Designed miniproteins, single chains, continued (2). Designs and how they scored, part 24

Each design is a single chain, and the fold is of that chain. pLDDT is the mean over its residues in the fold that is shown.

## One batch from the design tools (miniprotein)

Design m4857
Fold by ESMFold2-Fast:
Structure m4857 (fold): chain A 83 residues (1-83)
Amino acid sequence: LMGEFARLLGEHKGLPEEKIEEISKKAEESYKKFLEKLNEKAKEAVEEGLKKAIEYLKQGKIEEALEALAEGSEKAIAILKEE
């Protein structure tokens, strides 16, 4: 999911394919490590935000995509603070 987000964002920014592939791979690896530290509810919140962000990027709505990603992250942090 994060790799797909990074790829779409890189394409919109006009980055070279090699750079897009590198960033996409690193983003996916970092995202998986991040998810390992979250409980199921927090993982769901992050994934929902990321899926919404990807949908906005496909529409060229970069600002809305970043907002959706941030909202998912904020929700996940709130869930983690409750424990």
Scores: mean pLDDT 77

Design m4858
Fold by ESMFold2-Fast:
Structure m4858 (fold): chain A 66 residues (1-66)
Amino acid sequence: SAVAAQMAALEAQLRANLTPEEVAARLREAEIQLRLEELAKELGLLDDTEENRAILLEEIERLEKE
């Protein structure tokens, strides 16, 4: 998947300069950000409003619980 490929590339870059703990924290934030961008495109919520961001975060949480 595109998200998995981007996460792998980011992990390799971060490993060169950061501790394992810092890498894990940054990868978690990047994963959330990439999933938000992908889901925004799928749902057509391209406008950067607080309401749209709340909807996207809630939807990601629902999908991850399944």
Scores: mean pLDDT 71

Design m4860
Fold by ESMFold2-Fast:
Structure m4860 (fold): chain A 96 residues (1-96)
Amino acid sequence: MSEQIEKLIKALEEAIKDLEAFREKNKDGSPEAQRLIDEALELARKALEAAKQGNFSKVASYIAALGILAMEADLLGHKDVAEAIRNAVKKMIEAL
C-alpha cells in the first residue's frame, strides 16, 4: 500500500513536469490554449496533494476532471493540448 501511494505520487509529479514543459513550449499559444493548460496543471497539482493525503477518491475525481478537460480541448480544436492532458492522465491511471 505505501509502495502504491509512492508510485502514484511519482507518476503525478512526472505528469506535472510534462505539463509544465508543454506549457513553456506553448507560452506563445492562444489565450484559450493557455487557459486549458493552466487548468490541467491546477487539477494535476490538486491530485498530487490529494495523493499525499492518501485521499484516493479525490485523486480519482481530479483525474476524471482532467479527462473532461482533455475532451473540451479536443472539441475546441486544441488537439495538441488534448493529447498532452491525455498522456498525463494515462500516466496517472497506470500508477493506480
Scores: mean pLDDT 86

Design m4861
Fold by ESMFold2-Fast:
Structure m4861 (fold): chain A 86 residues (1-86)
Amino acid sequence: MTVVITLVGASEEEIEEVREIAERYRKQGLPVTLEVEGDTVTLTIENVSVEQEIGEILRAIGLELDGVKVEIKREGDTTTITIDLR
């Protein structure tokens, strides 16, 4: 499956942390795409095999979901997570 995580209103520090996480997953052999547009960062990870890996990715990003606007959509083989940090 493919996981797409979009952070809106990310700080420069948060964007750098996501870049480090992207490189870590690339080193593990997963296809990873990272796109940064202003304060919006989109991380796409392909070939995620289990729902548990999604939870590990979110924990690695250090996302506290309490008080943050989070939208999770699952459609076919793609899970899209949109997080508004503003």
Scores: mean pLDDT 72

Design m4862
Fold by ESMFold2-Fast:
Formats: C-alpha cells, sequence, structure tokens
Structure m4862 (fold): chain A 57 residues (1-57)
C-alpha cells in the first residue's frame, strides 16, 4: 500500500545513514499505518517521527 511504501522509503533513508534502530522504527510505523488505512502522507510523517525518536533514545 501507499502507507507501507512511505514507511519503507523512510526506513531505507535511515538504513543508508547507518541508523538501523531508526529504520526499524520507520518500518514498524509503515506496517501499522497500512493496517490502520492511513494516507501515505500520514504514514511518512509518523515514520519520520518514530525514526527521530529511535535515534534520540
Amino acid sequence: SAAYEAGLAVAEEYRARGSEAAAVAAMTWGHDSEKLGLSAEEAREGAERAARQAEAG
């Protein structure tokens, strides 16, 4: 789905930077967003937020 693809795109970006924990957080949000029927925009915003929180922790 578009939501899953949005989460995957964020995860790929963070994985390329060497931030594996952030990539996992973004993928998890993408998966959840797909199940909840969120838009690609909502999924991407949530994935970016989750990734940033994972990097900060």
Scores: mean pLDDT 83

Design m4863
Fold by ESMFold2-Fast:
Structure m4863 (fold): chain A 72 residues (1-72)
Amino acid sequence: MAAVERVKELMERAREAFLRGDLERGLELLREAERLFLAALPSLSDEEIRELLRRAAELGEEAREEIERLLA
Protein backbone atom coordinates (compact mmCIF):
# COMPACT_ATOMS: atom_id res chain seq x y z
CA MET A 1 0.00 0.00 0.00
CA ALA A 2 3.00 2.36 0.03
CA ALA A 3 2.26 3.61 -3.51
CA VAL A 4 -1.36 4.53 -2.65
CA GLU A 5 -0.26 6.40 0.48
CA ARG A 6 2.48 8.26 -1.42
CA VAL A 7 0.09 9.35 -4.19
CA LYS A 8 -2.40 10.57 -1.58
CA GLU A 9 0.36 12.50 0.24
CA LEU A 10 1.43 14.22 -2.98
CA MET A 11 -2.18 15.12 -3.81
CA GLU A 12 -2.68 16.64 -0.34
CA ARG A 13 0.56 18.63 -0.67
CA ALA A 14 -0.60 19.85 -4.08
CA ARG A 15 -3.88 21.04 -2.52
CA GLU A 16 -1.92 22.91 0.18
CA ALA A 17 0.27 24.54 -2.47
CA PHE A 18 -2.81 25.68 -4.42
CA LEU A 19 -4.35 27.11 -1.24
CA ARG A 20 -1.14 29.14 -0.73
CA GLY A 21 -1.33 30.41 -4.34
CA ASP A 22 1.75 28.43 -5.41
CA LEU A 23 0.43 27.07 -8.71
CA GLU A 24 3.83 25.91 -10.02
CA ARG A 25 4.50 23.86 -6.88
CA GLY A 26 0.99 22.40 -6.96
CA LEU A 27 1.32 21.32 -10.60
CA GLU A 28 4.75 19.74 -9.98
CA LEU A 29 3.34 17.73 -7.07
CA LEU A 30 0.35 16.60 -9.16
CA ARG A 31 2.64 15.48 -11.99
CA GLU A 32 4.74 13.47 -9.52
CA ALA A 33 1.56 11.89 -8.10
CA GLU A 34 0.39 11.02 -11.65
CA ARG A 35 3.71 9.36 -12.53
CA LEU A 36 3.68 7.29 -9.33
CA PHE A 37 0.04 6.32 -9.92
CA LEU A 38 0.75 5.16 -13.49
CA ALA A 39 3.86 3.22 -12.39
CA ALA A 40 1.88 1.48 -9.60
CA LEU A 41 -1.29 0.90 -11.66
CA PRO A 42 -0.63 -2.80 -12.54
CA SER A 43 -0.26 -3.57 -8.78
CA LEU A 44 -3.32 -1.64 -7.55
CA SER A 45 -6.69 -3.16 -6.68
CA ASP A 46 -9.90 -1.84 -8.23
CA GLU A 47 -10.81 -0.27 -4.87
CA GLU A 48 -7.45 1.53 -4.64
CA ILE A 49 -7.77 2.80 -8.22
CA ARG A 50 -11.33 4.02 -7.57
CA GLU A 51 -10.30 5.91 -4.41
CA LEU A 52 -7.36 7.63 -6.14
CA LEU A 53 -9.49 8.53 -9.18
CA ARG A 54 -12.16 9.95 -6.86
CA ARG A 55 -9.57 12.20 -5.19
CA ALA A 56 -8.15 13.25 -8.56
CA ALA A 57 -11.65 14.12 -9.84
CA GLU A 58 -12.30 16.31 -6.78
CA LEU A 59 -9.01 18.19 -7.29
CA GLY A 60 -9.70 18.50 -11.01
CA GLU A 61 -13.17 19.95 -10.44
CA GLU A 62 -11.79 22.51 -7.95
CA ALA A 63 -9.05 23.56 -10.38
CA ARG A 64 -11.49 23.69 -13.32
CA GLU A 65 -13.96 25.89 -11.40
CA GLU A 66 -11.15 28.32 -10.52
CA ILE A 67 -10.05 28.50 -14.18
CA GLU A 68 -13.65 29.03 -15.34
CA ARG A 69 -14.04 31.83 -12.78
CA LEU A 70 -10.95 33.56 -14.21
CA LEU A 71 -12.26 33.21 -17.80
CA ALA A 72 -15.80 34.47 -17.01
Scores: mean pLDDT 75

Design m4864
Fold by ESMFold2-Fast:
Structure m4864 (fold): chain A 91 residues (1-91)
Amino acid sequence: LTPQEEAEVYLALGEIAYAVGDYETAIKMYQKALEIDPNSPVAPLAYTNLGKAYYKLGKLEEARRWFEKALEIDPSNKEAQELLEKVKKEL
């Protein structure tokens, strides 16, 4: 596996963990994807998914920071925009 392919695998594993409600494992997998290849095409999605997982754990300040990072990389990310607005209303 190239570093990019390895990062893609960890992103997918995180998404599976998130789908079954294992948000702490999801966070660990998303962080692994970013550690392996921080410049990977999956990085913006990993940031958005980190925010989603922290939101599910009730960690609203962490969720906000990750959505802000996702928007710094891709300001047109509609999902990150909508979720950041939702988090700000709960803070």
Scores: mean pLDDT 84

Design m4865
Fold by ESMFold2-Fast:
Structure m4865 (fold): chain A 84 residues (1-84)
Amino acid sequence: VEEAVRAGDAEAAREIAERRAEEARRAAEAGDLEAALEHAREAAEAVEAYLRLGLGWPPEEAREAAERALRTLETHARALAAAA
């Protein structure tokens, strides 16, 4: 998400978050849990950037929200990979 941070573009951060979350889902559906968890972490980092840059959230609240998003994505990834 360094590109979004450098650009200062909240929209770019949101797009990266959505793309990385979708990549995590596809990797999990393919049974690649390691790749799915990596993409989930990248998506959560982009969520944190979007919350801070786009919505003006305090850094601590944005980080906590991103951590919750990461846990949700990891849970879904594990469930999808187990079903693959």
Scores: mean pLDDT 79

Design m4866
Fold by ESMFold2-Fast:
Structure m4866 (fold): chain A 84 residues (1-84)
Amino acid sequence: FEKVEEILREMEELVREIEELLAKHPDNKELHEILLEAEEVLGLALIARGVGRITKDPEYAEKRLEKYLEELKKLLEKAKEIAA
């Protein structure tokens, strides 16, 4: 289960980087939309962690979080392109 918490910390860091890009471009609507989508993905990851804990299935949670982590990485890449 520690791997799940490690992935969550990495996801939180990616969301923070998107927030920092938005802070530099506060009127950019596309960056606001990306941040909202990133926050939604993080919310889904937290739900997957909860399900894994209740069902005692850390592999389920880990696979879900790895998928969401890759989605967040793509969102950050898109945010960096827009901010450039």
Scores: mean pLDDT 85

Design m4867
Fold by ESMFold2-Fast:
Structure m4867 (fold): chain A 61 residues (1-61)
Amino acid sequence: SGEEELAKARELLEEAKKTGDEKKLLEAQNYVVRAAALGLSEEARELGKEIHELAKELGIS
């Protein structure tokens, strides 16, 4: 479900914050996209902003 995909995205984002693991951050973004497709577009957009800010801090973008 979208809620399960969003929860997985949050979990991966927390791991990326702790470890700086770029792969986990990209995986979190994929789960955000899936959550949006399943109807949680507003929640996914807010989480996507957090992912984007961390990506800037890690130099991924």
Scores: mean pLDDT 83

Design m4868
Fold by ESMFold2-Fast:
Structure m4868 (fold): chain A 68 residues (1-68)
Amino acid sequence: SDEEILEEVRERLEEAVREAKSEEELQAKMTEISREVEARITDPELLERAERLILGAYTRALDAWARA
């Protein structure tokens, strides 16, 4: 289901944020997830929702690191 796909994406994003040791590494991991999502999801609405999750996770992580 759409919910299961988005939950999987969310879990992968959380893992990427936890594992990344630098902004460069985080950017690389986010780019990889974005590429996989774009390649596998053909529904435009679901793709847009997944892309918003990726952007949100990335910007939240960068904001947290900037404040650390």
Scores: mean pLDDT 83

Design m4869
Fold by ESMFold2-Fast:
Structure m4869 (fold): chain A 69 residues (1-69)
Amino acid sequence: ADLEEAARVLVELLKKAKSPEEAARYAKDIGEASGLDPIRIVEKAIELAKKSDPRAAELAEGALEILKK
């Protein structure tokens, strides 16, 4: 799967996510399944979510901070 497809999958999961920690876990799982860097998946998901779902964007931004630690 390409980066944009992986990011779209993450955005759908973010609608169900309860915390940034859960969002970071989803990003790691998608990264593992796709062979992509979870940080890059989250960055693309933030870009996509900002246009449609502010809550999902906030969760993704929190996940990005967790993944950078």
Scores: mean pLDDT 84

Design m4870
Fold by ESMFold2-Fast:
Structure m4870 (fold): chain A 75 residues (1-75)
Amino acid sequence: SNLKTLVEIAREEMERHREDVDKLIALARGLANYALSQGIITEAEFEQVLAQLEGASADEAYRLALELIDKIEAA
């Protein structure tokens, strides 16, 4: 139940803030931290996501957040 609620909230926040790069980066970082803490992604994958978020556009941050949600739902 908690996992489903987290994913639903994340999807709603992404759509609400589609043009807010700072919020999308913060959301993607939060999702990456959660995925790492649950063993869904490796430390190497986590560092790669953080590197990709450095200087990311809103569209790039949005895409990264979606990829993280998909991995969380697949776990």
Scores: mean pLDDT 85

Design m4871
Fold by ESMFold2-Fast:
Structure m4871 (fold): chain A 60 residues (1-60)
Amino acid sequence: MIEVVVETKNISSAIGAALIAIGLDPEAEVKVEGTKVTAILPDTPKGREAAEAIKKLAES
């Protein structure tokens, strides 16, 4: 399992990160708490792609 925890700049970015996780892997477990996003992803190519996308969105 890959666990990704990111603090985003605003609520819209947090929602975007959650949507990326679910969109790339519908099995992803995602929790959003204000601007904080926690995603638990399978250790698969799709899960790793989702993890990287979430991290990049948080940096934006």
Scores: mean pLDDT 76

Design m4872
Fold by ESMFold2-Fast:
Structure m4872 (fold): chain A 56 residues (1-56)
Amino acid sequence: SAMEEKRKRAIERVKKAAEKYNIPEEVLKEIIDLIEQGKFEEAERLALKAVLEAMS
């Protein structure tokens, strides 16, 4: 389904970002949990915050 594809692609993108920016495992898990719940906007905000903190 389109929703399952969207979830899978979002998780793949976040895992790649976590590797690139050294996002903590606990934060990555929280972002993935939000994606699995369909809370894509909340997951995106948390991911952006984590990337921004990693760049600081």
Scores: mean pLDDT 83

Design m4873
Fold by ESMFold2-Fast:
Structure m4873 (fold): chain A 58 residues (1-58)
Amino acid sequence: MELYVAVKDYTATAPGELSLKKGDRVEVLAEVDEDHWLVRSLKTGEVGVVPKSVLEPL
């Protein structure tokens, strides 16, 4: 289980993206492209795409 933490707030700007708050923990499920991951929020259980730049390894 690859756990990451959001280092800043992120608001979804496209369909299929996930909004995060700073400090939210996510599980990385897959790489979408060089700059984006598919993740699951541990807080809400929601799945969506987020930029890699908003996440750091836990």
Scores: mean pLDDT 83

Design m4874
Fold by ESMFold2-Fast:
Structure m4874 (fold): chain A 71 residues (1-71)
Amino acid sequence: DEEARLRELFGLFDRDGDGVITAAELRAFLRDVVGLDLSDELVERLIARYDRDGDGRIDWAEFREMMAGYN
């Protein structure tokens, strides 16, 4: 189940159970797990595309959309 896998991945970043991922955590994930070493500018642009609230954090719904857009 793709959704179950995405929930597991999200939970690895959300250690406190706040339901959010920070820009730094997303950048580290893209570099270390996906193999994409993006610049700060590209990471900020990617976050801004999905971060409706402008908090610089990605919630579960935003994370799911981001992962769906990658494939």
Scores: mean pLDDT 69

Design m4875
Fold by ESMFold2-Fast:
Structure m4875 (fold): chain A 65 residues (1-65)
Amino acid sequence: SVKEELEKLGAEIEELNKKAVDLLRQIRATTDPEEKAKLQDELKEVSQRIGAKLERARALREEVL
């Protein structure tokens, strides 16, 4: 159960990291300030989601001894 949840969290973190890399590339390529701001807001949201999943994974590892 805990192992399966950790594996799922790992996969979700990997997917979010791929999205973050894609967003960073889009931000670098974007010349429109309004579009750039939207992409930066999306990157912040993705970063928050990664942080939350990392915290959950840490909590689960602590419960396993």
Scores: mean pLDDT 84

Design m4876
Fold by ESMFold2-Fast:
Structure m4876 (fold): chain A 71 residues (1-71)
Amino acid sequence: SELKKELLRKIGEILRIIGEIFDLERKLEELKKNGGDKEEIERIEEEIKRLKEKLKELLEEMKKLEEELEK
């Protein structure tokens, strides 16, 4: 029960992060297309990188929880 609740919470967090990455990537494309400020572009790229690392960690944690539930 607790492991299943944790898995569902992680799925929700993963979906939120995917949405945030999508929005930031869209903003980054617009900035690059319109000749936006290099510092702002670098900041957004850094933020996307951070979110992708967090997503990777959550996916690893989710796989471990799923293995515990399926066993």
Scores: mean pLDDT 83

Design m4878
Fold by ESMFold2-Fast:
Structure m4878 (fold): chain A 57 residues (1-57)
Amino acid sequence: SAVEEIARLTGLSLRQAEGIVTLAGQLSREVALQYVVTEGRLSREQAERALDIALRA
C-alpha cells in the first residue's frame, strides 16, 4: 500500500517507489531525502512526502 501510494503521489514506477521504502528503512532521513531528490528527480516537497509515507509503513 505504501509503495502504491508513493507511486501515485510521485508518478514514479512501482519498482522505484519500492526502492524509496527500502532506502527509508536503511538510511538516515536526510541521506534518503538527498538520494530521492537527485536520483528520483523529485522536488524536495515530493521527496519528503514520499519518505513520510515510507516511514509509516
Scores: mean pLDDT 78

Design m4879
Fold by ESMFold2-Fast:
Structure m4879 (fold): chain A 72 residues (1-72)
Amino acid sequence: MVEEFDELVEEARRAALEGDLERARELLERAAELARRYLREVEGLPEEEAERLAREALRRGIEMAEKIVEAV
């Protein structure tokens, strides 16, 4: 799970560097779902808290991807 998460985030960063914001967004959404499941199943957080943290991480990830696309 953590390894898959890291791979998705790295692939999203690569897509953003190539100017493919749509692919970066798709990969970040998949990474956020894995993070939500990890927080719930491994960290033992309540579903509501895990979902909130995953949504916040997704928001920040998309914001960073947009900045990367603008910079290249």
Scores: mean pLDDT 80

Design m4880
Fold by ESMFold2-Fast:
Structure m4880 (fold): chain A 74 residues (1-74)
Amino acid sequence: SEEAREEALRKAREAAEQAGRALLRDATLRPEDPPVRVEVAATVKGPEGTITVTMEATVHPDGRIEVEVVGVEE
């Protein structure tokens, strides 16, 4: 369902942002360091089956975090 898909997208995004922020807290990136990527997935059970959303967080040396959808499986 659309509601389950939106919930999976929301949970995956939240997890990706959380993982990126945790990485920034545990290690200080230097300006010359390359961006670091971390992938997370969230699964939500819907009436017609499960929906899994995979997202990638890119953590930049300046502390910015970019999140993008890698895949959606229904």
Scores: mean pLDDT 78

Design m4881
Fold by ESMFold2-Fast:
Structure m4881 (fold): chain A 57 residues (1-57)
Amino acid sequence: MEELRRQVLKLARELLAENPDASFEEIVEAVAERLGISKSTARRLLEEGFEEEARRL
């Protein structure tokens, strides 16, 4: 994975582990804020990443 997508996925996993009840939108917002990227970019990368995460988790 690209460095950015890898960071997005790792951060999303950490957020989900800490807050299992967090909505997809809440995770998108938190990831975007922490990485300094737009919500649209975070959402796209998370959508791609969740497909992979669903297979693993």
Scores: mean pLDDT 73

Design m4882
Fold by ESMFold2-Fast:
Structure m4882 (fold): chain A 66 residues (1-66)
Amino acid sequence: VDEAEVKIALGLIYLGIANIDEKRGNYESAAESYRKAAEIFRESGTPEGQRLADEAEKKAEEVEKK
């Protein structure tokens, strides 16, 4: 397995955790997990990872406002 693929997969796991926390109203935990996902996606060094990281950062900003 490529290292970048592993990073994308791990980032998606953190996105899932963040989404569940957000849905339950745990905004602080959700924002933390979204930011963690973004960091991991950026580490992939791929265009897909950059796009996913941008989306995760946007989600973190949205939930931090709540």
Scores: mean pLDDT 84

Design m4883
Fold by ESMFold2-Fast:
Structure m4883 (fold): chain A 71 residues (1-71)
Amino acid sequence: AAPETEVVELETSAKSAEEARAVALERAREALGEEGRVTFEDVVERDGELIVVVGLENERRRVVVRATAKL
């Protein structure tokens, strides 16, 4: 079977990097549907916009969530 990677993009009303990260992680866990491990996190703030990327995976599946918020 081909490896499966699911990419989820969402907008959030989070007011901080910490809140946006929490939202992204919650969506990643929901999308994965099973127990998984956080493999990376990236947080970028630019021009009043916050972008958080969280990667979650288990043995055969990976979910990447990109959350964007206006500050």
Scores: mean pLDDT 76

Design m4884
Fold by ESMFold2-Fast:
Structure m4884 (fold): chain A 80 residues (1-80)
Amino acid sequence: MEEIEKLLKEAEEAEKRGDLRSAALYYIEAGLLYDEEKKYDEALEAFRRALELYKKLGDEAGVKAAENAIKEVEKKKKEA
């Protein structure tokens, strides 16, 4: 999907320039779009990448948000 590919590219470019916060946000957005498409493995991968970046930033709110997103997708995957 064009939108998801764009978000992943922007996330990778943000990481390359050291903008870890923008990268984490792009990965969250990509994960949400993957979840809407029921691509749960891809959604989990995107959210886990965001989680790693928030941990590097020491962003407790971002860590919690990413962990909650992962938990919700894992629940959907078990029910699918």
Scores: mean pLDDT 86

Design m4885
Fold by ESMFold2-Fast:
Structure m4885 (fold): chain A 56 residues (1-56)
Amino acid sequence: SHMRELRAKILSQASLEAKKDIEATRNKLKDSSPRDIHLAQTKIAVEKAEEAIKEL
């Protein structure tokens, strides 16, 4: 249970950081298609989650 709570907390913090990176990416890709924007945002979210998991 302790490890599960730790992972949830780390992932939650990574999600907040990913949200800021996603918003910055949206501004950089404002002239791009919605598909490309979604792909870039998803990649950032996945990379942040993987980094958080690796810290465990």
Scores: mean pLDDT 71

Design m4886
Fold by ESMFold2-Fast:
Structure m4886 (fold): chain A 73 residues (1-73)
Amino acid sequence: RAEAEELLREADRAAAAGDYERAIALLEEAVALLPDDDPLRAAALAALGQLYAALGDEEAAARYFARAREVAA
C-alpha cells in the first residue's frame, strides 16, 4: 500500500504541473497495486475519471467514475 500512496503523491505533482499523461499512468499503476475494496483505489479511480474528463475522453471518464462508485457502495 505504501508504494501506491507514493504513486498517488507523484500523480498529484504531475497533474499540478499539467502533465496529465504522466498523472494518468501513475494512477493506473496505483490502481493495479490496490485491492478492489480499498478506499484508496476508489480515490485513484475517481482521479482518473477527472483527468480523462479534463482531456475530453467522456467515455473513459464515465467508466472510471462508475468503478469508483462501485467500491464506495
Scores: mean pLDDT 78

Design m4887
Fold by ESMFold2-Fast:
Structure m4887 (fold): chain A 63 residues (1-63)
Amino acid sequence: MEVTDGLGIKVPYEVAKEFIESAREAMERYAKLRNDPEALQLAREGYEEDLKFIEESVKKEKE
């Protein structure tokens, strides 16, 4: 399955999910090193939002 990004570019779902997960992991690691709970929360919220976006895109293409 493919997802369409905000620019209308289609990418494989697995690739999009992998980038989102890698970005979240990097941001969470950095926030923990800084002992920054606000940055940690923002990283998690961004991940949930991005994951929901790609999941909704996949569901729309399953028609």
Scores: mean pLDDT 71

Design m4888
Fold by ESMFold2-Fast:
Structure m4888 (fold): chain A 55 residues (1-55)
Amino acid sequence: LEKVREIASKIPGMSEEEIERVVEAWEEYLKTGELTPELLEFMEKVTEALLQEAR
């Protein structure tokens, strides 16, 4: 979970509250194996941030 928090903190504009929600969603995924809307939104934001860095 620490690595998830680290990755989320590298996304510009992501608040500490948003980072904690993502960490909680990943913890739930590890327990149930179910993708939540929060995880899907986070993955979309990560992809967008990576594309923006590529310029």
Scores: mean pLDDT 71

Design m4889
Fold by ESMFold2-Fast:
Structure m4889 (fold): chain A 65 residues (1-65)
Amino acid sequence: GEANAKAAEAAAREAAGGGLAAGEADGERAGAGAQYGTGAGSAVGLGADAAAAGAAAGRGALERG
C-alpha cells in the first residue's frame, strides 16, 4: 500500500536534492548574469512546464501499466 508514498518520497527527495543544488547554482548565475528577472521568470516558467509534462507522462504510463 505504500508504493505511491515511497515513490512520491523518492521523487520529492531527488527533486529537493537535485532542485536545491541546481536551483542554488542557477540562482547565483541568474543574479550574476543580471538578466533583469527575465531569466528568473523564464526559469520558473520552464520548470513548471517541465513538471506538468512529466506529471502527464507519468499518469499516462500509470494508467496503462
Scores: mean pLDDT 50

Design m4890
Fold by ESMFold2-Fast:
Structure m4890 (fold): chain A 78 residues (1-78)
Amino acid sequence: MTIEEAKELIEKAKKLYEQGKYDEAVSYFNKALEILDKLPKEHAVEINLLKSEIYRLLADVYEKKGDTEKAEEARKKA
């Protein structure tokens, strides 16, 4: 598991979001978060920036799905 693998999953999730495939986008964002959580602390700054980006995009996805509660939770983590 590498930071580059997480970045590839984020880019795939962004493409799915652009296509209106919101559930698939959420799945790939969650996979990226799981990888980032398992990476060593030496990458903390880059990991936190990527997590912030993911939570911002998850908030957008949940808003599009009408899930206001999950959207607000994601915004708080961004």
Scores: mean pLDDT 83

Design m4891
Fold by ESMFold2-Fast:
Structure m4891 (fold): chain A 86 residues (1-86)
Amino acid sequence: MTLVVTVKGSSIGGKLAAVGIGAQGVLEGGEAEVKSDGDTVTVTVKNASDTAIQDALNFAKGVEEQGGKAEISQIGDELKITLTSP
């Protein structure tokens, strides 16, 4: 499964967490790409592990609990998570 996590807003902690998810995916035999465009960071993990997916979903839940927004969509083998800071 391919995991795509997009973090929008100026939260340095959120952006670092997204990069951490990518690094974990690589350590577990996947491939990760990180792209930064202004205040947006997108992390793509190819062949993501169940652990990487669960960590990304838990991160999204935490963003919503802090008053941010999380949008989750799955199309075939691609899971997309878009996170926006409050």
Scores: mean pLDDT 76

Design m4892
Fold by ESMFold2-Fast:
Structure m4892 (fold): chain A 74 residues (1-74)
Amino acid sequence: MAREAGERGDVSAVEKLVGLLTSPDPELQEEAARALEAIARKHGKEVKPLFESLLDSPDPRVQRAAARALAATF
């Protein structure tokens, strides 16, 4: 399993970014989506289960951002 300290930090950041994706500000939404892509690119397969979990979100903006991050990694 992924290392707890690093994984927890990334999980906290992802949760904040997911909150920003639900903002009415399209600039803030795009910035959050790009930050999620950067996390996925940097950590690759290590964060894949986290992003797969986000695909189960009922919010289509969160699903789209998670899909973009996964696509950008592979």
Scores: mean pLDDT 73

Design m4893
Fold by ESMFold2-Fast:
Structure m4893 (fold): chain A 101 residues (1-101)
Amino acid sequence: GAREAAEAAREAERAAEEGGGDEGARRAGEAAAEAGAEAAEAARTGDAEEAAEAAEAAERAARAAARAAAGAESSEAAAIAAGGAIAAIGGAFEARLAAER
């Protein structure tokens, strides 16, 4: 839900800021994917306020993972971070649509 999305977003932001290179990119990508999944869950099960909060968290996680991808040394780590960012964007959109209802 929204709380889990916020926790995952904080992990993605920490990984992007503290973990330079491949480890930071992988961790940020995994955390962003989790934030996206939790935002999609909030879109289905939460109210409009919870959905809006989850969307904000997933959007932050997506930005963190995108930054981490740019810092990756390997194509594999960059792909994981980019994939996480895409998943987070998807979950954020679902949550934003739910918040507008």
Scores: mean pLDDT 86

Design m4894
Fold by ESMFold2-Fast:
Formats: C-alpha cells, structure tokens, sequence
Structure m4894 (fold): chain A 57 residues (1-57)
C-alpha cells in the first residue's frame, strides 16, 4: 500500500507526524499493514505515531 510505504519511510526519517498521518490511513484500509506500521513506529520510539495508528485499528 502507498500509505503504508509512506508511513514506513517517515518512521525511518523520525518524522512522527507524517508517520501518523499515513499510518492511520493504512490501518483504516488494511489492518495488517496498519499493524506493521504500528510495530515499526513502536520499535523506533515514535510513540505518538504508534498510539495514533493503534487507535485506527
């Protein structure tokens, strides 16, 4: 998914705001991709993004 890819790229950059925006859209469209984004954000310490994505699941 384009949204999941953009979220993961944002996580690699440490961009929590962009990660949350695209991660939430990914979670709403595909819960499995949303879970992957959530796990990546949590592992990188982007807790606000991880929480936002988890609420969309």
Amino acid sequence: SENAQKALEAIERGDAETAAKYGVEAAKSDPELGQKVLNAAAERGLLDAAIAVSKAL
Scores: mean pLDDT 84

Design m4895
Fold by ESMFold2-Fast:
Structure m4895 (fold): chain A 62 residues (1-62)
Amino acid sequence: MSKEELEDEIWLALARMVAAVGVRAGWSPEEILEAVEKATKEASEETKERALEYAREAAREA
């Protein structure tokens, strides 16, 4: 695994945790998306898009 691949996995794991906490706390879909976006702001653009897609799905199914 390259350093970049490992960093992407870490960002996606962070996004999953933030979204899960937001859902459990009763945050709105908008709050969940904003929190994930802020948490992954330093990630690559592709990783940000994947993180936000995950956040959208998690918020929609909450």
Scores: mean pLDDT 78

